Designed miniproteins, single chains, continued (4). Designs and how they scored, part 82

Each design is a single chain, and the fold is of that chain. pLDDT is the mean over its residues in the fold that is shown.

## One batch from the design tools (miniprotein)

Design m14844
Fold by ESMFold2-Fast:
Structure m14844 (fold): chain A 95 residues (1-95)
Amino acid sequence: SLRERIVEAARRGIERLEALKKKYPDLPDEVQKALDEMIEILRRIVENPDASLEEVREAFRRLKEIYGKVFSKLPDEVQAALDEILAELERALAA
């Protein structure tokens, strides 16, 4: 279902970001906090499969806002991962 695709995309995003946090433990505090906030937003999507599409789209907008504030301070690998995670969520929301 559409909901299952959104939840699965969010779950994959969490796994990727958690792995990258372990790979880059010495990122600046503001960047670590931003990654934690993005993971928390994705976790809420996974934990609330009955959330409306409007609520999921709002979560997606918040993710993009947080990413925009810190993207220039992120390692290239983390930027690439976030670009892919956001693209997967956008495709899931469009389906």
Scores: mean pLDDT 86

Design m14845
Fold by ESMFold2-Fast:
Structure m14845 (fold): chain A 80 residues (1-80)
Amino acid sequence: ELEELLKKIREAVDAGNYEEAIKLMKQALKVAEDTLPQEKVDRLKALYFKAVEAYKAGDKETLRQTLEEMIKLLEEAIKE
């Protein structure tokens, strides 16, 4: 499930569909709350709020960087 969500998030980011990427990240966070250690969940939540703020501000650079950081953390968590 988390792996499938990550694939969809990657596709949305690559397409420049940041609204969909944020929506999918919210879904990934909900799954992560049930599957990942609290420390990793807390980090992902902080990054999620940073991404949402960047999106609202129109800061595409910060938004993209934050989404890429979240993707990396989720990929690392799945491989562990």
Scores: mean pLDDT 83

Design m14846
Fold by ESMFold2-Fast:
Structure m14846 (fold): chain A 62 residues (1-62)
Amino acid sequence: MTVTLQAKKDTTLVGSPLISFKKGEKFKADILEVREDGWLLVRLLDTGVTVLASADDVEILS
């Protein structure tokens, strides 16, 4: 599922490489997996990088 994610705060998403976003920054990602602890495994559409994003750090806008 392709969604727009927005950073709730300045954050660095865990992946290879690490990807940093500023609060309010929006990015498109494909959700690969939703985990029990509120973590999302996502593929960033702009870079193709797969990262883990916490639901505390990002929100789904669409």
Scores: mean pLDDT 77

Design m14847
Fold by ESMFold2-Fast:
Structure m14847 (fold): chain A 65 residues (1-65)
Amino acid sequence: TNLSDELLEKIGEFISGVKADPKRVKESLDESGINPSKEQIEKIKEAIENEDAAEALEILRSNEK
C-alpha cells in the first residue's frame, strides 16, 4: 500500500480520539505528516461530522501517491 502502517495507525488513533471535532482534522493530519489537499480536508471533515471514521480513512487511502 502507499500509506505506511505507521501512518495508518496514527490516522486510526486520531479518528477514534477526535471523531466528533472536525476543526482539529487539519492539525492532526499535519502532525501525522500527512499533507492532504484542501478538497481532501473538506471531505474528511464531512466524514467526521457524520461520525464515519471508516469513510475518512478511505479518503486518505484513495488519494495517496
Scores: mean pLDDT 59

Design m14848
Fold by ESMFold2-Fast:
Structure m14848 (fold): chain A 98 residues (1-98)
Amino acid sequence: VEEALKKAKEAIEEGLKKIQELAEEMGRASPEIREELFEALGKGNQMLAQASQYLNEGEKLAKIDEEKGKKAFEEALRLAEQATEYVEKAIEEARKKE
């Protein structure tokens, strides 16, 4: 359970770094591309917020049922990795259009 928690935390931190990179791309992008990046920023933040909710739920569940806590951490990891991939693809597509 401790390893699953650590991986989930690290994945959320990586996602937050990608959100910062997206915000930087948005600052230098054309108005049209900026609108697309703004939508990606919103969705990425929402996915990371959900990952953080599963992380918090997992910490509470792990005190009662380690198996349920571990599953919540695994879901947090999955959502954070998907958020990072989604944001990274949005940045790549924006750069190709410039």
Scores: mean pLDDT 84

Design m14849
Fold by ESMFold2-Fast:
Structure m14849 (fold): chain A 71 residues (1-71)
Amino acid sequence: GAAAQAAAQEAAQLANGAALAIGAIYYKYGKFAEVVGGEVGKTKGVITLRADGKEYTATIDKKTGEITISE
């Protein structure tokens, strides 16, 4: 039903956010990051990534679609 379709779209948006965060680290630092953790809330998602022993946090605002990456 429509509710299942909406849930699938939200999951796809979070997966796209993770891919974008990995791509941003590659383009800025030339490094391949791996996803080591993630949490999904009602308002935002938080993804933790690692590259060369350094951790990065990507925060995705579900209302605005804004992605913020912190070291």
Scores: mean pLDDT 74

Design m14850
Fold by ESMFold2-Fast:
Structure m14850 (fold): chain A 68 residues (1-68)
Amino acid sequence: SAEERARQILAETDAQVEKLRSEMEKETDPEKQAELRKKIQDLVVQGVAEALTLIGEEIDREIKRRRA
């Protein structure tokens, strides 16, 4: 289902973010820390956007089914 796919995307994003966050905390180079921070931000934005799109499309489809 779209909900299951959205949950998988969010879980995968969360795992990647946790790994990068751990690396960022251990990194001593401020420039590399900034790069890791940007990667975390990009992953969160992309993952959330993809999950919301899937959920929104399923909601719209369900509303149309119930009105038919």
Scores: mean pLDDT 81

Design m14851
Fold by ESMFold2-Fast:
Structure m14851 (fold): chain A 82 residues (1-82)
Amino acid sequence: GLEEEITRLFQEIEELIDKLPLSEEEKKDIKDYIRKEIEKFGAKILEDGTVDASGMTEEQQKELLDFLKYKLDLLKEALKRI
């Protein structure tokens, strides 16, 4: 469902951040930013890296999904420029 896709995109985003030619501190700052934005949408990030979106409406889950897709596309584009 949408929750599984949100979790998958979040994990893919974190993996792509690790591939950027940045310091570990800069990578952590970007990851922390993404995590805070996910929480602002109303989702919870669990200790295992799963995103719990069960408290969100389907429309809110779609908005979060679109946000994550946009961030993923930006990261993919950044990696192509290297």
Scores: mean pLDDT 85

Design m14852
Fold by ESMFold2-Fast:
Structure m14852 (fold): chain A 80 residues (1-80)
Amino acid sequence: EDMKEADIAKADEYKQKGQHLDSAEFYLTAGLLYLQSGDIKEAWRYFSLAIQEFLKAGYKSLANSIKQYFFKLTGEQITL
């Protein structure tokens, strides 16, 4: 089973339940797995979702750090 798909499913479930921190952590894990496999487009998508959920959870500094990390590593800007 693809671990990325399982993490995305859990993140979607937590998001629907309003558990934004848990949702953010699972989206971030999926994004990191895509990044490791070289799928920058999917990594961008799930990093963006993780950042949105961290912001909803009140973790603004962490969200900004993750956004900067992704930009420095890939050259791709996450616009939220």
Scores: mean pLDDT 85

Design m14853
Fold by ESMFold2-Fast:
Structure m14853 (fold): chain A 103 residues (1-103)
Amino acid sequence: SSMEEERREEERRRLALEIATELLAGYYAGMTVAEVREMVAERDEAAREARLEELRRRMRANAFARALALGEANGDEAAAEALLDAEFETIERLLEELRRLRE
């Protein structure tokens, strides 16, 4: 029962991280669930870095995400970019945690 409880806790943590990552990447970068799963599954370091650069590019190009950050920053474009960078760092950390949990 103890090992079964630990397995259920790990499954819940993994599911929560998957949902959080998919929601944030979808919301800020317009990424699909399939694209997020490809990012988590990528084992080549150079390809992984290229996918992270594409995530950052899509976040910055996303009119909705930019408008939201600009609103939170009260029209300060530099502060809005800093908010988007902070969200990127959050998504990057979630992707890394998901990679660790799958290994």
Scores: mean pLDDT 82

Design m14854
Fold by ESMFold2-Fast:
Structure m14854 (fold): chain A 86 residues (1-86)
Amino acid sequence: MEILEGRGDEAREVAQRFYELLKEGKEVLFRMESEADGRYGVSVVYGKDGKVEFLSGVADTPEERERLRAEAEKAYEEFVKKLKSQ
């Protein structure tokens, strides 16, 4: 079981590592966040047995950014529970 996290410029490297581990038959959780010039982006991706579940979004306002952060945190917690169950 692997958990990968990245921000900004790390996103490409973390995504590549996620796909490598998924190809190796590993159960993987990936989280990427970026924040620049008031724009917030997030991707939370869970992979197991070649199947992928994800939550992804971009928000430009303070209210939308807070909502998206909360949704991403909830998705991340649910995926962590899946990892810990096996």
Scores: mean pLDDT 75

Design m14855
Fold by ESMFold2-Fast:
Structure m14855 (fold): chain A 73 residues (1-73)
Amino acid sequence: VDELVAELRAAAPALAAQREAYEARRAAILEQAKANNDQATLDVAAAYEKKLAAFEAALAAGDLETAARIAAE
């Protein structure tokens, strides 16, 4: 998960294409959490979803350092 975020940051110059691939991967992780019916995993996924929104905002602003810091947390 964090590695995917780091890869998206590294691909920032080609972000539009990489973003779609990353969003698909994130959706797959959420679907697996639902399929496993693991509430702890769902809670972690929900918390990460909010973190990802902050990461996306930083990327949209072109602030790669803030995006990297969010990914590290």
Scores: mean pLDDT 63

Design m14856
Fold by ESMFold2-Fast:
Structure m14856 (fold): chain A 60 residues (1-60)
Amino acid sequence: SDMEKKKRMFEIMERAVLVAKRALAEGDTKAFQRAVAVISKVNNEENLDEAEEEVRELEA
């Protein structure tokens, strides 16, 4: 459903924002850019499976 899709998108965005905040605090420009790219992909409804995998890798 549209609501379930929006919940998934929001969860990925929340995780990406946390990664971006961590990257900024640590001065990790590459991690910050990757996190921003995840947010852009989710906002454009592009490659949600790839966005979710990328944020999972960034959280490790």
Scores: mean pLDDT 85

Design m14857
Fold by ESMFold2-Fast:
Structure m14857 (fold): chain A 109 residues (1-109)
Amino acid sequence: MEEAQKARDYAVLGARYAAQAVELMKKSEKPNEEAIKYAEEGARYFLEAAQAVDAGDFTKASEYARKGAEYFRKGAELAEKNGITEASQYFRLAAEYMRKAAEYAEKAA
């Protein structure tokens, strides 16, 4: 129960940081559409991970959270390559918290 709540909380934090990264990307003079698409994919995996936690499927929750983290990591790399350092930092935070969500989902299984 406690581990499942931690998985949920960390997934929510990851999604918040990803949303902040997307807003910073959109406010850039040269928004990177590919980085935004990676953030959208990561957000879909966040939703699937959260639904899996709510259903008690912690194995699926961990799998989806790890996939979300990978997409946010790809977004961070593109933001960094395009000089949007602040967005890259928020994408890295999103990836880290999604990874923590996966670890707690694994402990709940």
Scores: mean pLDDT 82

Design m14858
Fold by ESMFold2-Fast:
Structure m14858 (fold): chain A 100 residues (1-100)
Amino acid sequence: SKVQELARELLKTVEDTESRIKEAEDNAKKTDPVEGYKKLAEIYEEGIKRVRELTDQLVKAAREESGEAAARTVQAYGDRIISDLEKKRKEAKEKAEKLK
């Protein structure tokens, strides 16, 4: 179904974002921490934007296929992922500020 396709894309986007974050964090520790943490913030911002877009699409598809309760469940799931990414982005920014 479209819900299954969008859910797979959302999960892949989260996994890809977390992989990019881990690589950027490792690079930040080894080279220029300020520049590295700036790149981390950009990766988080791109990830959050894509997760939000996919969540909106997934909510619409879930509503059409399974009704309003399913749509609300998917929205809550997406909101949690976004909240977790925003928290980690804030932590990365705070680490960068302590290194200045």
Scores: mean pLDDT 82

Design m14859
Fold by ESMFold2-Fast:
Structure m14859 (fold): chain A 72 residues (1-72)
Amino acid sequence: GKEEMIELITKRLQEAGLSRSEAEEIANQVVDLLLKGDLQKARDLLQAAGMSEAEAQLILSEANTILVRDTY
C-alpha cells in the first residue's frame, strides 16, 4: 500500500544519509508522483536527494512492485 511504499523510500533515503524527517517528506512526494504516473519527476526528485540514476530507478521499481502487488 501507500504507507509501505513511503517506508521503503524513506529507508533508502536514510541509507543515503538523509535525516528521518527529510527522507519522509521526500518519500511522500515521490509516492504521490508515482500514484499520478509522473515517473520522470519521481526520478528527478530522488536524484536531487542524492541518488544515482541507477539507484533511483531501482527504488522506483521496488515501490512499483508494492503498488502492483496490492492492486492484484
Scores: mean pLDDT 83

Design m14860
Fold by ESMFold2-Fast:
Structure m14860 (fold): chain A 68 residues (1-68)
Amino acid sequence: MTLEEAIARVRERADEAIKRYKELEKQSPEQGKLALTEEAARIVHEARRLSPEGADIVIEKAKEALNK
C-alpha cells in the first residue's frame, strides 16, 4: 500500500467519525466526544498499521481531518 493510499483511507474514516460525532453531539455532547475519541484512536492505530515508515505523516493527516 502506498503512502497516498494510506492517507486517503484514514481521511475517509475520519470523515465518517465526524459524521457520527455530530449526530451524537446533538443528543449528548459528552457521549459524542467519547465516541469520537474512541474512533480517533482506532483511526490512528490503522494509520500506523497501513504505513509504519510514514506513520507520523498519516497520523498527522488523520488528526487534521478530525479537527476540521
Scores: mean pLDDT 71

Design m14861
Fold by ESMFold2-Fast:
Structure m14861 (fold): chain A 80 residues (1-80)
Amino acid sequence: SSLEEQQKLEKLKQMALDTDGPEGERLLEFLLSMMDDEEEVENFINSLSSNPEVTKKVKEMVEKAKKSRQDAEAFRAEQE
């Protein structure tokens, strides 16, 4: 909501796109973990549409992150 938060997010996006390999993947996972809204995730993916390889990788990471979240929530529910 603040300009500083938006600038930080944009910088992280750029760093993730500029960084190939495991570090870029970790930055993308971190960005996706900050996005609780599926609409924001879709808008982020759409912003990458000029690079189909990055778009495909991000979609795969989104599915992986969703599964990890579901597994973590199931684990917490089982301990309650």
Scores: mean pLDDT 64

Design m14862
Fold by ESMFold2-Fast:
Structure m14862 (fold): chain A 90 residues (1-90)
Amino acid sequence: SMEERRERARQLVRDAIDELAKELKEKYGMSEYDARLVAAAQLEIAARNPEASKDPRLQATVREAMALGVTPEELVEIASELADEIEKKR
């Protein structure tokens, strides 16, 4: 179903946020909260305009999510919702 595909896309975005946040913490000494916010913002930007992202991992995540059958608009909604969830965990 489309709902199952959206949840799979949501999981792909979550996994990408977690991996990017880990890298930001390890390389730049960011806090967990700051790293996750930056990662989520980068995913949202990549979802809205894939050409604006220079990170091949973010571009791959967008392509994989779209291959599951979600639209670009649905992917933007997923990324924005996850960014909002992270902001609320202040």
Scores: mean pLDDT 80

Design m14863
Fold by ESMFold2-Fast:
Structure m14863 (fold): chain A 92 residues (1-92)
Amino acid sequence: MTEEAREAVRRALEALRRAARLAEDAPSVEEAIAIIEASEAGKELAEAEAELTALAERAKAAGDEETLAVLREGVAEAAEIQKELMARLDAL
């Protein structure tokens, strides 16, 4: 389970970074969202989020604090990537 969580987090963060890179020069937040939603990276991100949610529920049911810690770290890193993208878009 912990290894599955690490791999899922890695894929999610890669998809998120790719989506953020595609949208980083968008002239508005609305256009950035549209670019992400239309992209393969956005689709990969949605699939990864579903996998992470399923893993989190399994880890909670099993009392697997190690897997939950890995997932929490991934969520924190994803939040920073999203924050950086929003700051860049707001600077335009």
Scores: mean pLDDT 78

Design m14864
Fold by ESMFold2-Fast:
Structure m14864 (fold): chain A 87 residues (1-87)
Amino acid sequence: RPSFEQVAQRAVVRIQELLEADPRISQEQIEEVLKRLGEIVLRAEREGLSVFELLERMKEEVRRMVPADVAAQIEARLDEIAAEVAA
């Protein structure tokens, strides 16, 4: 199975790629989202959460910060990561 760090890194990279692809999202907004995701990763690791719980918390944070259509694309990518980890 992938490590917690490997899953977290893959999720952050995928989120960053999707945010950078959308012209509605500024570089400052991307930096804020990535900072918040980093905080979520550190908290989840300290709390001993599963990678699945980490991915759900990332989805919740993204839904609060980005347009709904972008959040839906990110959710789909994070679900792909969760399915790969579960296999």
Scores: mean pLDDT 85

Design m14865
Fold by ESMFold2-Fast:
Structure m14865 (fold): chain A 72 residues (1-72)
Amino acid sequence: SLEELLERAKRAIESAKKVLAEGDRTRLLVARHELEELIKELEKYDDEEAKKLAKQIRELLGQINRKLEELR
């Protein structure tokens, strides 16, 4: 359901923020994959909360990609 997807997205965003702060490369790669899949699912919905979470995920993916480049 949309409700379950929104809850999963909120949890994934909070988890990804913690992983980003820790800077573990393997966990960052896992978080990136999860967020990429979530954004695809969220973008299927014409819903304001889903659009808001998708925007937050796009910003977070940018931060993760930058952090992964710094860890090379």
Scores: mean pLDDT 87

Design m14866
Fold by ESMFold2-Fast:
Structure m14866 (fold): chain A 86 residues (1-86)
Amino acid sequence: SAAEQAAYEAGYRGGAEAARLGAAGTGEEGVKLAQEGTAIANRAAEAGSVGKAGAQAATDGAGEGALKASTELGKASNPAAAAGPA
């Protein structure tokens, strides 16, 4: 439905933005915002089908955003060669 598509698009963008903020070094504040967003999405999913579409989109968007952020960081740091003391 149009409502589910709108919820998916909004959730996807929100998830991607949250992942980018996390990668940008907002630290604990960024994690807290992402957790709050996830909790709201989960509550919306319990409330109905539009909420479920939004929650799925947020998960999809967060994955895409995290992948892009990881690629950018990996390009600069070469994580495979950074296996130090552990």
Scores: mean pLDDT 56

Design m14867
Fold by ESMFold2-Fast:
Structure m14867 (fold): chain A 81 residues (1-81)
Amino acid sequence: SPQALRDAFLQAHAAGRARLALATFLGLLEWMVRNAKTEEEKALTRELGEALVEAARALLDPSQYAALERRYRALVEELDA
């Protein structure tokens, strides 16, 4: 579930496991993009994705954040295709 993935990210970050935190964030974003079918679902996906990327900005180092932001932008472009 999205909540379980978010909780896993926060726990991994608290434990100093930045790689696991990044992987769980990307997995959540990919799951959301894959499951969005309607315009309403796409809008919710963007809203949740933006909230997760904003949280990641505070928690990840700048290079890891930049990689996540690039992947997020690519996923949003795929969502609009």
Scores: mean pLDDT 71

Design m14868
Fold by ESMFold2-Fast:
Structure m14868 (fold): chain A 134 residues (1-134)
Amino acid sequence: SKEELEALWKAISSLPKIDQLLFFAQLYNYYKYVLKDLEKAKEIRDFALEKFNISEEEFISYVILSAYESKDEDRALSILKGIARFFLDLVKQGKLSKEIGEIAERIIQTTDVEEAMKLFDELLKKIKEEYGEK
């Protein structure tokens, strides 16, 4: 939802604009190519275009830059670990809770894509609880 995306943006809003754009581009890749949720992917794109005042072409450039394909790692794992690193950096700066950092660290350390996906859902729920509208 737009409310969920606003909560995610608030959580990462202290990162440089380029890192925020790479975050939303990775999130877009996850929903579009891993989960096959085209409606949610479009919502993420439209949110990023409005929030950052950028063109669709500029956003797609970040999508390409953020696409992680590895011979040694599942694509979903690579994307989720990339997203988790943004949250871990914010935790290290004292800007997010220790609990969010613990979930992010577990995503970075796992080799199981199903575990990473479940941990990511838990991470999103925590972000929405801390930064979402009550």
Scores: mean pLDDT 82

Design m14869
Fold by ESMFold2-Fast:
Structure m14869 (fold): chain A 70 residues (1-70)
Amino acid sequence: SPSEKGLKELEERAEALVKELEKQGKLEVAERVRERTKMILDYLRENKILLTDEDIESAVKWLEEEAKEW
């Protein structure tokens, strides 16, 4: 479904960020990104929210910025 495609794209992009952070030795930051991504995905699935490409891009950029603060 369109909702599942968007959620999968967000999950895959967040996982790529987690892997990059792990390679940099930022294990605690990587875990926080993983936990935050899970919370977002769970919320979106429970509320049946459809993500646009712009929504996915915004969510990924937000996670990248949050990772810099952690």
Scores: mean pLDDT 81

Design m14870
Fold by ESMFold2-Fast:
Structure m14870 (fold): chain A 87 residues (1-87)
Amino acid sequence: SLEELERQREEAEIDRLVRESLKKNFGVTDEEYEELKAKVEEAIETDPAFRSFVERLEKWIDENAKTREERLRGRANLRIVLISLVK
């Protein structure tokens, strides 16, 4: 669907922003990023408290962002924070 295509595009944009930031600031490789992303996804799936924390922050970002660009940057920044918690 059109909505699913837009969601995939937004996820790809968030992934790019996170990868570029982590590579530039911390020397994290694309392979290391994929491993860290998998650890975040596992933590969300297995830890109800962590999942609740993520859902609350995602909701706050979505409700407070004034533009699509601001929302995507907020989501990218959240992912970097979550990676720092699971590394």
Scores: mean pLDDT 87

Design m14871
Fold by ESMFold2-Fast:
Structure m14871 (fold): chain A 60 residues (1-60)
Amino acid sequence: SEIAKLQKEHVEAVKNGDLESAKKLFEQESELLRKRADEIEDPDVRAVALAVLRSSEKSF
């Protein structure tokens, strides 16, 4: 899974103290998750998924 690969790389960047790369990897993961959310046919479910991603972005 592309998401799993990004998550693994993010963990490695954090372990190495490379916070700049960790932030970029988190942004890439969020972008991929947003694309997945856009594939949700139900507009209410899609809106909830996007709101969760928005909250995660604010925490970083």
Scores: mean pLDDT 72

Design m14872
Fold by ESMFold2-Fast:
Structure m14872 (fold): chain A 83 residues (1-83)
Amino acid sequence: MSLSEEEQKELAEYRAELDAVRADGQAFVELFFERDKELAEQKKDRLAFALRLLAQGKEPTEEKLEEEEKLLKEAEERRKELL
């Protein structure tokens, strides 16, 4: 469940980009959503979860990635039950 070497490289690039614009809240939000959209289009869900953790100021550890994935699955399941 660790990120692959390729995923770690992409995550490092995203981290650098987000850190560069962190002081500009609008630019930070726009960059985050742009990268999140790119990862969703490529179906790189694990990297998307890691990016969301970085945006929250959390380190994307294996345990936190699993927790984020579980929370999203539970939220989707609850939405389907309410239909």
Scores: mean pLDDT 72

Design m14873
Fold by ESMFold2-Fast:
Structure m14873 (fold): chain A 85 residues (1-85)
Amino acid sequence: MAELALEQLEINLEILKRRAREGLISPEQIVEAVKTQALQFLNLGLISEKQYEDILRKAEEAKKQSIEETLKIAEEIVEKIKKAV
């Protein structure tokens, strides 16, 4: 169960990186995608509410950044989720 969720999380991150390289998504869209994934992990009981709130705070910081910096923050959030599970 958790292994499949983590595999999908990694696939989703690679899709975001690819779409960003193609100029198809904005920093705001990357942030919303990461927030959606974090909410799914919260709903599955794989992360705590405190961990989810920490992720949301970090994601909000990414909204005003360049695409490259926003992707770096998204990667850091994915690593935090992987460590929490």
Scores: mean pLDDT 81

Design m14874
Fold by ESMFold2-Fast:
Structure m14874 (fold): chain A 88 residues (1-88)
Amino acid sequence: MEEALRLFREALELQREGIRLEQAGDEERARALGERALELARRALHLLFGVPLDAPDDEFNAALIEMGKLPEFEELFREIQERARAEA
């Protein structure tokens, strides 16, 4: 659980930085960070639910929905939503 939370938190921080770079016009670095974030998120879901790292997006999306129902991840999602509102 702790390793999956760590990986997902890192993925979300990379995704936020990627969005900032995209808004600044650095599309290439934004893309690279987005790809890195996706890799970390996929690894987190693999650790939590055993989803294969090369599984189709539909399977990872289903696992993300299930992850969001876990109490440990509910607080993380809430933190992200609050930060998104503060940055809007």
Scores: mean pLDDT 74

Design m14875
Fold by ESMFold2-Fast:
Structure m14875 (fold): chain A 73 residues (1-73)
Amino acid sequence: ASAEVQKQLAALAAEIAATDDPERIAALLREMIALAKQAGADESAVEALEKSLELLRPELPAVVAAWAATPAA
């Protein structure tokens, strides 16, 4: 992936961590998914992000927690 794409992904991740607005988090996650797909990221990682977007709720599954614990995987 290009250095610019990696920088944008890092900026989006930092903004998600800094905000508590669910609409803003959803928009940022959609941008991360689009950039990850453009960068040729592993389909399983993209699916995990898409599942996180759908499940932004108090009943978050262990998959979201596991993804947050392994950001480099």
Scores: mean pLDDT 63

Design m14876
Fold by ESMFold2-Fast:
Structure m14876 (fold): chain A 62 residues (1-62)
Amino acid sequence: GVEAGKAKAKAGDYDGALAEYLRALKADPTDMSVAQAVAEILPKLSNEQKKEALDALREALS
């Protein structure tokens, strides 16, 4: 969930944080807190991870 993702991000595990956020987003695509949490770690992600995060957010918002 979002809290698990935030804990991983604080530990520097941005890959694990992204995986938890995407899981939370798939479970509840209306949860705007997930979008905010992903946006906060976006500058720490690789270009491939950024694409995955943005594509998942776009799909959830459509």
Scores: mean pLDDT 75

Design m14877
Fold by ESMFold2-Fast:
Order: sequence, then structure tokens, then C-alpha cells
Structure m14877 (fold): chain A 79 residues (1-79)
Amino acid sequence: SVEEKIKEAGRAYRNGDYEKAIELFKEVAGEDPSAALMAANIAEELGRKDEAIEFYRELAKVAPPGLQKAAQAEIERLE
């Protein structure tokens, strides 16, 4: 389930397994705005700007208007 993947991703992140965390958040990013946002944040922490931009684009597709605007601002900041 989406909830199970988010919990597993959170555990991976806390354990320092950023690759596993990003992979798990990515799997549900199209269904949950918080998962897309977490994936984007982790990609930025790892210096993977192009990947972070793609996750912010996914966030913009699934998020309510306030988060869409925030996601667009992050895309513009990174480009």
C-alpha cells in the first residue's frame, strides 16, 4: 500500500539508506504529494538537481494549488 511504502521509505531515510528511500518514495510519488516532496528533498540533499526537478514536477501534478505553486518555485530555483 501507499502508506506501507511511505513508512518503509521513512525507515530507510532514518537509517541513511537514501537510495532505498528515494526509490520507495518515487514508487508512490504520483499518488501522494508528500511522497513526491520527500523524494525531491532527498534528491536535493544528494546533489541530484535534475532528479529533484523531476520530483517537483510530479508534486505539481498531484498537489493542491498552494503546493503546486511551491513546487514551481523550487523548479525555477533549481533551473
Scores: mean pLDDT 84

Design m14878
Fold by ESMFold2-Fast:
Structure m14878 (fold): chain A 67 residues (1-67)
Amino acid sequence: QAYRLAAEALDYAARGDFEKARRLAEEAGKIDPVVGQGALDLIDLAERGELTPEQLRRAADLVRRHG
């Protein structure tokens, strides 16, 4: 569940919906703090323009495969 929420958060970040992304990452963090923090860190990098939408989608797919 935490990995699925984190993957969904990264998919929203890839669409530019950083508010929804952060809320989902925080929800993931309530289940698994390490997974939630990892998602929040990637969202922060994306908001700074340091990750492309393609990189975020690849990260989301990788995280989804771990769950």
Scores: mean pLDDT 86

